Designed miniproteins, single chains, continued (5). Designs and how they scored, part 79

Each design is a single chain, and the fold is of that chain. pLDDT is the mean over its residues in the fold that is shown.

## One batch from the design tools (miniprotein)

Design m18742
Fold by ESMFold2-Fast:
Structure m18742 (fold): chain A 71 residues (1-71)
Amino acid sequence: MSDEERRELIRELGRELGLSEEEIEKITQMLLMYKGLDREKIEEVFRRAEEARRRGLKVLDVVYDIAKELV
C-alpha cells in the first residue's frame, strides 16, 4: 500500500468518524510514521477509535496508543 493510498484511506475514515481536517492531518502524520500499518490495520485503528469515542474518550489520544499496539 502506498503512502498516498494510506493518506486517502485515513482521510475517508476520519471524515466518516466526524473528525475535523486538522484532526485528520494529525492522525495521518502519526499513522504514516508506522510503515507496518496496512489497510486492515488502519481500518482496525479507526474501528477502535470509534468505540473509544462512543465511551467518551478523545479519538486523538487513543489513536496513538492503538497504532503502537498494531505494529
Scores: mean pLDDT 78

Design m18743
Fold by ESMFold2-Fast:
Structure m18743 (fold): chain A 101 residues (1-101)
Amino acid sequence: SKEKDARDLFDTGMKYISQGRYDDALRYFTKGRDLSLSVDPKNSRGYSNLGIAYLYNGKVVEAREYAEKSLSLDPKNLVAGYILIATLDVEEGLKAVRAAL
């Protein structure tokens, strides 16, 4: 099924994250998102998974944008909520470092 195929793509993406292979993770999460959205256009999980991949790659702005997109589709998406909290803490930390330089 497309739902199972999307889940398998997300699982593979998470394995790449654990290996520090963030570009591979992004490719698999993107495929999983496209497939999951073809079944349910309101499926926020594809976007929150991309947010995780960007967060682990240090791409704070992109991680936040995908988390916000995920929450716009499903306000109950806890993963997207955690990404926003994590990206706000990192962004505030970066601003503090820049201000000290």
Scores: mean pLDDT 77

Design m18744
Fold by ESMFold2-Fast:
Structure m18744 (fold): chain A 77 residues (1-77)
Amino acid sequence: SKVDEILEEAKKRMDQAYEEAKKKGMTPEEIYDKLLEIFNEAVEKLKEMGVSQEELDRFLKELNEYFKKILEEIRKE
């Protein structure tokens, strides 16, 4: 679905941003801000599609869980 495509694109962008941030020696706070920007852009794109609140809530839960996973990786390194 288009929603799943946006979700997968956001996850890929987050992975890429984390990889680039590590290469540049960015702080955890700077990485967090960059990931949050990607998160917010994906949410805005979904809202523009006029999806139901149910679909938006599902998307937010899934993307939030992925975001939290990356933050845990930052904490362990």
Scores: mean pLDDT 83

Design m18745
Fold by ESMFold2-Fast:
Structure m18745 (fold): chain A 71 residues (1-71)
Amino acid sequence: KIVEAMKALKEGNYEEAVKIMEQLPEDDPLALTLKALAYAELGNEDKAREIVEKLRSLGDDVAARIVENAL
């Protein structure tokens, strides 16, 4: 599933990438990072910021910073 989400992101299909990643575990930092980047590209800053806080709660400060830099 995560490979399919990455393909959707590469194709610029951000809405499809979000749908795929919503079906993945919420504690997967990679899936959260990809979903947040898709939201940032769609202009949904509020959803991207919610995921940044979740990434920080999981201890992944590097992923959280990557998403913040995309906003």
Scores: mean pLDDT 77

Design m18746
Fold by ESMFold2-Fast:
Structure m18746 (fold): chain A 62 residues (1-62)
Amino acid sequence: SEIEALMARFREETAGKDLETRKKYALSRFDLDAESREAIAAAQSEEELFALLRKALEKRYG
């Protein structure tokens, strides 16, 4: 899906980066709603960040 392609690109472009840098990248690259932005900013792991970003992208673009 288009969402899977966006997620794959995000993983590739943020490979080797720390959690805070990945969060900043997600928040600057994608036009997300306030609720999704708050949730992503509060994420405590890469797994949580990827799950929240996928949900946000599905809400915005799905």
Scores: mean pLDDT 84

Design m18747
Fold by ESMFold2-Fast:
Structure m18747 (fold): chain A 62 residues (1-62)
Amino acid sequence: NAMLERLEKDREIVRETVDSAIASAQAAKAAGDPGYSAPFVDTELSEREVGLLAQEHLAERA
């Protein structure tokens, strides 16, 4: 089914985009970028940054 195939492809793209965003965030942290060593209370900041990176990658892949 073409619709199921498109949905599966969308899920793979989202998964790859999220993985790439996480890898980029981890690479930035490893490179000594202090911006993402936020305290436990501010975990939403890290999550938001990952979300923004994921959206940017999705837009580029669209």
Scores: mean pLDDT 59

Design m18748
Fold by ESMFold2-Fast:
Structure m18748 (fold): chain A 94 residues (1-94)
Amino acid sequence: SAALVEQLKRMARLYLELLAAEARRRGDEATAERVRQLQKEILARMEGKSPEEAAAIVEEALRAFIAEETDPAMRADAQAALRGFRADWERLMA
């Protein structure tokens, strides 16, 4: 469903915008910009995908971000974002 993919894009944008805002609150503009760039890449990759493929793209990208992140606070925020996205996705498909 195109409408479901658009809902997933809105959810992904919300979680990534919150991550960028948390980085900015800590004075880490470099990480905030990296998260903004990641958001653009995720949204582009979701285009033309099924809802299941689109959800997998978001989860894979957040897992990769977590694996590469060295700041424990940012890693914890990203893990919370991944858990929140997964919970919202499961609720949406229920």
Scores: mean pLDDT 88

Design m18749
Fold by ESMFold2-Fast:
Structure m18749 (fold): chain A 75 residues (1-75)
Amino acid sequence: SGIEKAIEYVKKGELDKAIKIVSEELQRAFEDPNLEERRKRIEKLTKAMIYLRKAKIDGNEEYKQKAIEILKELG
């Protein structure tokens, strides 16, 4: 799945590729006709995106690990 590939890129330090996949998954989530599932998926993907962006800016490995944990809940 796209989420599994995003996790692989985070582990490799390829944050831009991971961010691209999470962005694409987030766009797909907005199109989900189930409002409750849409809300839950958007919330998790948004949190993962925030941590990936922080990891890219700050170089902090803790933010990478937090992003991986959230993405695992989606895969």
Scores: mean pLDDT 86

Design m18750
Fold by ESMFold2-Fast:
Structure m18750 (fold): chain A 99 residues (1-99)
Amino acid sequence: SADELRAQVDALEQEVRRIKQEVKEIIAQLDAATDPAEIKALLARLDEIDERLNQLSDEATAIAQQSTDPEIRQRAIFVEAEITLIRMSIHVEKQRVKK
């Protein structure tokens, strides 16, 4: 139903906002980190987050395809775009650390 899809997009938006903040905090920790064990642990956490973002991206795509409500579809598309930007930030940081 439209109400169920609305609840799903609300939950996605909330989780993506939480992940965005966690990624920002991890990147700040990586920028300050000098211990190889700490760097390895933080990079492993970014890999876990990237996999979760991939799953959330699939969920957002499914909501956009299932919904006939333009508002729900637009919100799902915006969540997809935000996930893409967060994943880009993770990719850039992983490339920076490998140098």
Scores: mean pLDDT 89

Design m18751
Fold by ESMFold2-Fast:
Structure m18751 (fold): chain A 94 residues (1-94)
Amino acid sequence: MTKEEFLKEFSEKYGIDIRLEKEGGRRLVFHPGEEVTLEELLAITDPAERSKIGAVRLPEDATIEEIKRAVRLLLGEKLTDDPSSPLSKELVEE
């Protein structure tokens, strides 16, 4: 699965806004909140601080694994423990 295919299917299936940035990369918008870079998101270890984040900016060279990790950190931690959730299935099954 290519990065573009993953982003398109994920956007359509889970209602995530994906916006292409002119300087490369993409912006994933999950809900209203703070916007951070992928590196900043990965540096946040406090779940309460992560709950404030509604959007993440991905560099153009971000891998599918990094994108999945970002999605998991923002939404998947709340849904990954619920196996009946479609989002949990997409993020847990490798």
Scores: mean pLDDT 64

Design m18752
Fold by ESMFold2-Fast:
Structure m18752 (fold): chain A 89 residues (1-89)
Amino acid sequence: SVFDKLDESIKLLNDPSVPFFIRRHYTSFLNKLVREGSLEEIAEAYAYVKSVGGLLLRDFETNFFNKLPEEKQKKIIELAKKIMKERGF
């Protein structure tokens, strides 16, 4: 799932030894996901960043999520709540 793919990928981004080109690749993945992904895929990404919290959540919301139409944001929040509940959050 997108949640599991992001969990693997973001663990690499939290390591300061990870090369810039890998970090850039995952930023491009998030940009593509927000532009081209389904509501369900974006909701899985949002559920993941909410489970981690902190700067990851803030940066995702500021750079990607808050730029989406308000109605789309609301649908993503409700789907993300369901995903988080199913995963024990």
Scores: mean pLDDT 73

Design m18753
Fold by ESMFold2-Fast:
Structure m18753 (fold): chain A 80 residues (1-80)
Amino acid sequence: SEELVVRFVQLLAEEIGRLTDPRVRDALGVFVGAVLEAHQRGLSLEESVEVGKEVLRERFDPETFEKAWEIVEKILKETL
């Protein structure tokens, strides 16, 4: 639902605000943009997150991807 996507993005934005690593912050910002665009095109939260994961994998190095994805997984569990 749209409410779940909004909650997920809000919780993720709060977590981003606590991060000190600018590379991980940048990666999560790009991820949020990809998730919001996918959802706007009619994808579910789960489908939109999968689109965001692929964008992270393509655009960032493996270490930055792993750190960003660990945060995404944590926030997903807090949202659901």
Scores: mean pLDDT 86

Design m18754
Fold by ESMFold2-Fast:
Structure m18754 (fold): chain A 120 residues (1-120)
Amino acid sequence: MEEKLKELIEEILEALKNDDFEKAKELVEELKKLALSLAKTEEEKLQIEAYTEVLLHKIKAIELLIKNKAPQKEIDEAKISFAETLKELVKFMEKQGLISKEFAEEILEIIEKYIEEIKK
């Protein structure tokens, strides 16, 4: 379960690096299904749905910026904004006890590495 979550997050970030927005959206939907399967309360489910909806909207925003030939800085900032929301979802899941602290730290390091690669 936790290994699959890590794989999905790595694949989402790779899809965004390659501007493969259709794949990124499909992977976020898979992430939503996985996170919801771990949720124990209705409040946890609503929060997971809220985070994943924000992630989908941010992918659409990145796609629109690229389509409209926005400056690279704006595209990069939008990708960083996506990654920050992904970190918030992971931190939420850890705080609720849906994933272990050790596993959450591993995933957060992967997301942080993605952010640092964009800032270069």
Scores: mean pLDDT 87

Design m18755
Fold by ESMFold2-Fast:
Structure m18755 (fold): chain A 75 residues (1-75)
Amino acid sequence: SMAEKKEALEKQKEDALKEAERLSEKGKELGKKYEEAVAAGTGASELTEEVKKLTEEIKEKQQKIQELLDAINAL
């Protein structure tokens, strides 16, 4: 049924949002380390690579959330 499909998509969206929140928290921690490295004048380059990887993971998760929202809105 449409209701069952909607519930399944809503559940997937909830799970994806929780993962995005965890990645966002990691991003805040990494951002603080980056600010400290910039202030210290060392280590910022290595943290930049970690930021790039995390940014890609967040982008992928946001894209999945958008796909799920589009699917729900199409019901």
Scores: mean pLDDT 83

Design m18756
Fold by ESMFold2-Fast:
Structure m18756 (fold): chain A 72 residues (1-72)
Amino acid sequence: SMEIEELLEEIRRVAEEIKRLTDDPKVILEAESLEGMARISAGVGRATGDEEFAIEQMRKQLEELRKLKEEI
């Protein structure tokens, strides 16, 4: 769906911003893990047809990425 695609793009954008702002491998790993979980959530939504579940999980992952970025 458009909403899942837009969330994936925003999640990728924030993760890339984090990687540009820091060279700390632990922070980079956290960002990559959150992006990976968002891709899994999107995949689960597609496999089950439960887009609401996928969007809810992805929004939580995006919020965690934004918090991680603020701590840099």
Scores: mean pLDDT 88

Design m18757
Fold by ESMFold2-Fast:
Structure m18757 (fold): chain A 67 residues (1-67)
Amino acid sequence: AARHAELVAEVRRLLEEQDVAAMEALVAALRERAAEEPEEARLLLEAVAEVHASLTPEELARLQAFA
């Protein structure tokens, strides 16, 4: 399976669980990966963008609260 699909599923799962700490950890991981592995950071950003595009307005508001 594509790494992208795995990341999309993980982001979706975190939103369903409403785990703010886990979502913040995902954002922190993105920042670390951008420095160490730019390609991994790009895949994570693409996964987040795909989930973002499929979110309801309520889900989108929850995601933005983590920013």
Scores: mean pLDDT 67

Design m18758
Fold by ESMFold2-Fast:
Structure m18758 (fold): chain A 64 residues (1-64)
Amino acid sequence: LDFLSLEQLEAMVNEFARHGLDVSNATLARAAGLSQATVARLERAAGGKAALYEALLAKVKESE
C-alpha cells in the first residue's frame, strides 16, 4: 500500500463504504485509477477483501 497516494487509498475506502465487502475489484480499480490485476494482487497480499479494507483504513488513518 506504500506506493498508493492518499487520494487512491480514500477512493477505495469510499467504494467499500458504498458497496460493502462484496465490492468488485473492477469498481475499486476504476475509483483508484489502478488495474484490476493490481487490486487483485493487493487483495491476495492482504488475505482477502475484509483484510484489504482494514489495511486501507489503517493507511488513511496514518496519513491524517
Scores: mean pLDDT 84

Design m18759
Fold by ESMFold2-Fast:
Structure m18759 (fold): chain A 103 residues (1-103)
Amino acid sequence: NREELLNRAKEIAKKAVEKGLMTVDEAIVFFESIATLVETGQEKEAQELLDKAEEAIENNDREALLKTMDEAILKANEVLPELTPEQAEEIEKLTKEFAEELR
């Protein structure tokens, strides 16, 4: 499930950039937020956010997509104080790798 959610987040973020619905920087922030939720065991929350993002992208709805990104950021910020050093390193690694793929 973790690997599937992270791969889904990459695909969704890439598609949003391709359609011009997200900037590269917005897509990276969205991916980092989802990766934070996945690494902290918030898989259900991550899945719900990915479902909302896919729907917004299908509808070409930038406003709904950015609202979903804001929700993802908010939820990720709630778990940031609970991050272990190992989780923080993994999130940073995943985010850097994804940023290189987009740029």
Scores: mean pLDDT 88

Design m18760
Fold by ESMFold2-Fast:
Structure m18760 (fold): chain A 66 residues (1-66)
Amino acid sequence: MKSEAAVEAEVQALLEGLRKNKDKVSIDEMRIVIDSMIEYAEKVMSKERVEEIKKKIEEFLKEIEK
């Protein structure tokens, strides 16, 4: 199984869900969920792939904030 593809799909679904429900979910709750996903990615993916996921998440958070 390609753990990278699975993690990317989960991140994509999570970010879309959070974006649609940003008014129902607190920033603290979003951070907890996102931090858990990053920690999981750090354990199962290469350093380069984790960095790509982190960048995608940071861009998402900036879009929600702005």
Scores: mean pLDDT 73

Design m18761
Fold by ESMFold2-Fast:
Order: structure tokens, then C-alpha cells, then sequence
Structure m18761 (fold): chain A 81 residues (1-81)
């Protein structure tokens, strides 16, 4: 579950890196990865949710990034339960 969440976070970061004005969403993906590296799954989920919100605020949201962020969130929630 954790490895799958990390893979999806990496894919989301890659897609957001190609998306204009995505600096806040990228910041939250990086914070999620950092929290996960520290074993803080609840904090990681929080940052994933913030990354999704910031991406949705963009003029042209990355649908691919949203999909990967939602999948990362699902795997993190499964790891938490």
C-alpha cells in the first residue's frame, strides 16, 4: 500500500510539473511525500487532500494529477486501517 501510494504521488508530481501555476499543488505533494517518509500517514493524507484542492483551483486543472492523487489517498487510507 505505501509503495503504491508513493508511485502515485510521484506520477502526480510529474503531471503537475507540466501544469502551469501548479506551485502550491506541487508543494503539497512534496509535503505528503515528506510526511510519508517520516511515517506520518495521517499528515500525508492531509497534504494529498490539499494538493487536490490546489490543483482544482487552477485555470486548467491536471485531470491526470487528480486521478493519481486520489489513488495515492486510497492507498494511504488502506495502509492506515
Amino acid sequence: NIGQALDHLGQAYKELSKTPNSQEALKYVAEAIQALSEGNLQEAIKYVERAIEENKKLKNPSEKAIKHLEQAKEYLKKALS
Scores: mean pLDDT 86

Design m18762
Fold by ESMFold2-Fast:
Structure m18762 (fold): chain A 68 residues (1-68)
Amino acid sequence: MSTDERLARFRAEVARLKAAAKSPQEYLDQLMVLWGRWAAELADDPDTLDALGVVFDEELRRVQAELA
């Protein structure tokens, strides 16, 4: 699977979690679990993980701002 394919899959999973979450805290908790799974899977592919990390960081900052 290419970086673009993994990025598209990651974004789809993030969108699914966001749509299903009933609160910003629930979304944050689920987002952290999702990131842990992807980081473990991509431990040998740092370039792809970095690309996903940009999306994760944007979502993390956004939801943390809602909780502040």
Scores: mean pLDDT 84

Design m18763
Fold by ESMFold2-Fast:
Structure m18763 (fold): chain A 62 residues (1-62)
Amino acid sequence: GSLTPEQREAVGRAMANPEKADEIAEQYPEYRDAVRDAAEKSRTYIEQAKNEIKKLIEKKKS
């Protein structure tokens, strides 16, 4: 179903600040799983971006 306004806000905060997922989950206990899932997905995107930057740096050294 569609996200509630509160669930959307909680998920948005977790995506923006995945390191604060636990704090956000405490503020929105009904949406703990959605908050944690959003934070994990955001962390994955950040790690992928870091890996791409690392590959570009390695190419500059050769």
Scores: mean pLDDT 76

Design m18764
Fold by ESMFold2-Fast:
Structure m18764 (fold): chain A 85 residues (1-85)
Amino acid sequence: MDTPEFRKDVVLSMIRMSEGVLLRTAKNEGSEKAYEYVKEKSEEIIKDVQQLFDDGASEQEVVDYATKKIREMFEGVDKILEEDK
């Protein structure tokens, strides 16, 4: 049984947890570029996920989207940290 509040809370928690981990990584590495990238990207993902729920997307569609975007965010941070080397 699909409760919109539960689905939204779970997906938003996943995004916020990933954001927290990456912000901490960027801060520990001293990369202002990575920190700003994570802030901007996480806000975009949250906005897109909220829009998907508002549009009545399935839990699977939203989870797949969030997972893909979180992975792209991790890859983006790795790339920025390599470039700042």
Scores: mean pLDDT 80

Design m18765
Fold by ESMFold2-Fast:
Structure m18765 (fold): chain A 99 residues (1-99)
Amino acid sequence: SKAEELKKFLVEKLSSVEGSEELVKFVASLKADTLEELAKKISREKFLEIIRALSQITKEDVSDEELLEKAKIVASTEVDDPEMALLREFLKEWLKVYK
């Protein structure tokens, strides 16, 4: 499923980030059959933690509000890379739940 593909992608990417062990465990523990279900299980706080870990952007560099605006731009941008396309589909579903 797309949810399992995204979970695998996130676990692999987060596993290379120092200090992200608890985020890796969190993502790996999520049970979802669809991207919509996965989006509903990731709170605003956990979403921001994941995006900051993946991008290496600190709270001192970019505020939570500015990071969410950047996520909206990524969700609306066309991408040819399959991994980024999957992440974009997830961002669209997550933004529908949390705005």
Scores: mean pLDDT 79

Design m18766
Fold by ESMFold2-Fast:
Structure m18766 (fold): chain A 94 residues (1-94)
Amino acid sequence: HMVRFLPGLEEINKLVVELLKEVDKYGPPKAAVHAVAFALQIIALALEGASPEEIRRVGDAFVERLKELGMSDEAIEKVRELVDKIVEAFEKAR
């Protein structure tokens, strides 16, 4: 079942790890918990074959949550860049 998603899953996993590192480095401790929850949700959506539109919706909600938690604008822009790349990886894996 995972074989058909393998190239996309490798790239998605790499991007999710980069996102977790950015949130851990620049976010408050509460942001790290939300980043882990987001990572688990992205993996679940990958296994379900979710659309890029669903991934974008989840990613945008996550970015707004990080803003509410007080992450800097520079850190938010880096997280948005990684969310964009995750969406692109889902489009490519399709």
Scores: mean pLDDT 78

Design m18767
Fold by ESMFold2-Fast:
Structure m18767 (fold): chain A 100 residues (1-100)
Amino acid sequence: SEKEEAIKFVNDVKKKIIEALDRYIERHKDDPEAVEQLEQLKKAVNDTADEIIAEYKDKSLEEVKDIVNFHIDVLIEKTKERFPELAEELRKIKEEYDKS
């Protein structure tokens, strides 16, 4: 169903973003401030995905995609100055899902 496809989309995007954040947490493990910021972003990603699934359960797949893309853009803006390589990886994740 479209609802199952929307939930799968949110979870697939979330998984890719969390995997990217986990790699950057490991890369910056000797920088406690960077680790704390990345772990806060990871929590925000998990919380946001859960809210999208709960709030937009009756929305179309396209509406869910638009909301997910908006939140990826917010995450890119939050990371681009301190973690520019992570921001670029997040942009690539967004582009992969825009083509689907």
Scores: mean pLDDT 85

Design m18768
Fold by ESMFold2-Fast:
Structure m18768 (fold): chain A 103 residues (1-103)
Amino acid sequence: MEEEQKLLEEVRKLVDELKKATSPEKIGDILQKIVEMLKKLSPEQRDEALKLVETALEEAFIKRANEIAEKYGLSDTQRENLLKAAKEEAKKIVEEIKKYLES
């Protein structure tokens, strides 16, 4: 439906905002809006949107991890650990969203 097309377009806009998010609070706010829109999408569009969210969330967390590492002068090992944690956290959040949407 046209409404679902508009919702998917809005999700794409939020995904772009998510990639640029610099604070945990902003990331959380954007994710809440995305989840609300995902509930209104068809299963096919929802799967497509979730793939976009996973990629964007990983990019946002990696960017934030690098900013933290630079700001606090972290060692290479500490930076690597933050990057690994960022990728794992993004995956966990997407898995939790999927479980919530299956309910």
Scores: mean pLDDT 78

Design m18769
Fold by ESMFold2-Fast:
Structure m18769 (fold): chain A 94 residues (1-94)
Amino acid sequence: SAMRDAIQNAFDSIIDDYRVIASTMPPDNQAIANQIIDQISAQISQQLATSDISTQQSIFGQMNASYTQIFTAHVNNDYTTMIDIMQAFNAQVS
């Protein structure tokens, strides 16, 4: 639907931002981060295809909160915390 397409496009934009931040990590951390980002992308696509609007709004809120935390860790070169936040968000969207 047009609404799901708009939500998917907004999600894809945020995932692209995650991948840009991941590209600044050392190679080993970057590989781990990209695997987690791929899993997050797949899980959110599944949730957006099958969930109600309330769940989709909740996912958006969680996605934005996680991005803010990742960006804060990124400016401190805290790659372990960045990966931990990505993994925690991945677990939330199951």
Scores: mean pLDDT 83

Design m18770
Fold by ESMFold2-Fast:
Structure m18770 (fold): chain A 74 residues (1-74)
Amino acid sequence: LSPVAEEEIRWAIDYGEYVAKKAEQAGLHDEAKRLRDLVNEARTALENGDLETAYKLAQELIKEAKRVREKLAA
């Protein structure tokens, strides 16, 4: 994985935190918890230098965050 992939992972973590906050404010507590769990797992993998796991978790986080954003817009 390249330095660019690390920046993408960090962006995904920030985006996931943002969506989790919006979900919490909307009363979607289960969705907010799930997003925060993914954020914490991705952050832990990144801190441990496991970029492969961090990237995979970042992709899952983006997918889940988009799903929650659609639910918030409904």
Scores: mean pLDDT 84

Design m18771
Fold by ESMFold2-Fast:
Structure m18771 (fold): chain A 88 residues (1-88)
Amino acid sequence: ASPATREALLEEVKATMALMRVSILKRYNAPDEEIRRELEELIRALREAIKALDEAIEKEPAEAETLERAKRAVEEQLELAERELKEL
């Protein structure tokens, strides 16, 4: 993969790991405070992924359609995570 696409994929991996941590905490009925901290980390990771995807879209126009689709998915996950954090 190109350098910018590689960077974006690595940031998406970090966001996926944070999402898995939130899922594990929920599965084991962790305290709301622990879930809140992990949701805050997830939100940070999702924002970094969006930033990396924006840079990849700008630098790699040939991949823009695929990268924009990935960005929309990450933005949807961010909206859901932010809503969940507000409901805690």
Scores: mean pLDDT 85

Design m18772
Fold by ESMFold2-Fast:
Structure m18772 (fold): chain A 74 residues (1-74)
Amino acid sequence: MSPFQKQLQLYLDALEKLREEGDDETARLVLRIMAQDAKKQGQDELAAELEALVENEASTEEMIRRVREILEKL
């Protein structure tokens, strides 16, 4: 697993905890950090997808689903 994939897994684990707590606002902040990390790794399409989820005020459940889809394709 690449260092970036491992970092995405850590974020996914954090999002799962936030889902159980019902803290969608903090989950969106985590997604913003993920988008910045993706940009630094040259993953511009991934960064744009993550930013769109934040802009559209996606639920934590939607964010987890999307991050899982991305991890499965990497």
Scores: mean pLDDT 80

Design m18773
Fold by ESMFold2-Fast:
Structure m18773 (fold): chain A 93 residues (1-93)
Amino acid sequence: MSMSEEEKERAARLAPAVQEVNDRLEARYGERFRELDEKYPDLVIEEEDQKKIMELLEQAAEAVEAGDLARAEELIEETVKLIEEAVKKEVEK
């Protein structure tokens, strides 16, 4: 769907915070994510888990924008844990 003016402004305002979250993920977990992708290139995470991952990343970006870096770091750690648990769940099928 087309975004409203307010939604576009919010997305533009959150873009630096989203980049900050991505930079933190890459710095701490980039190697682990590359290893998982290399080991399981055809693995598809369940839709519910994908949605939850996206929600956590959005919350982390909002925390960065609010200046709550401690909350952002907790949410990033929760996101990584959820990704690892989702991958393990699919592999163990």
Scores: mean pLDDT 75

Design m18774
Fold by ESMFold2-Fast:
Structure m18774 (fold): chain A 61 residues (1-61)
Amino acid sequence: SARDAVAARLKAIVDEMDEMVAAGVPPEEIRAWAEERIATVEDPAARAALRLYLEDILARL
């Protein structure tokens, strides 16, 4: 379903952000990559959730 496809995409973006953190990618590169990917997400609530996750990750680095 469309809902399941959106959920899978969100998980893929979150997993990639986590992998970038684990690999020691600089915070500014993680932000640039994530902002580009988040902009492709059509659901405003999903975009907001991804932005909160990104800011939480970056605050811990």
Scores: mean pLDDT 83

Design m18775
Fold by ESMFold2-Fast:
Structure m18775 (fold): chain A 64 residues (1-64)
Amino acid sequence: AAPAEAVAAAVQAAGGLDAESAARAGRNITKAGLPAPFEVARAAVEAAGADADSARRSAQLTSM
């Protein structure tokens, strides 16, 4: 399956990241395991370049 692609799409839908940065965050979140812990998803999105608010939004979409 391509769970990293689905996670990247969810991150991009939350905003704050371009497609390449969202794909990078999606890979890091998927590597941690799905459903991803909220803090792991938030940290991965923030590390990819999103602000704190966008990172929290993305984490909510990827934790369930």
Scores: mean pLDDT 66

Design m18776
Fold by ESMFold2-Fast:
Structure m18776 (fold): chain A 78 residues (1-78)
Amino acid sequence: MMSVEEALKEGKEEIDRVIKEGVAAGLSPDEIKGRVHELIQRRAEEMMAQGMPREEVERIARELSDYGDELIDKIKAE
């Protein structure tokens, strides 16, 4: 089972990848945001299925959502 720290690290790395791939593919910031949201939701479901406590999953999802939103807002400012 993944620790909270490992889940945050892996989640941020995947968000970075999704954003980079989306930008390279010419996707809009809003479309990239949708893909990041889908990624976070899928990871939350996987963590719950693996027996991670709901409180930890909700905390991780919140931190990842905040991280993704910050990066996407920077793209919109370009």
Scores: mean pLDDT 81

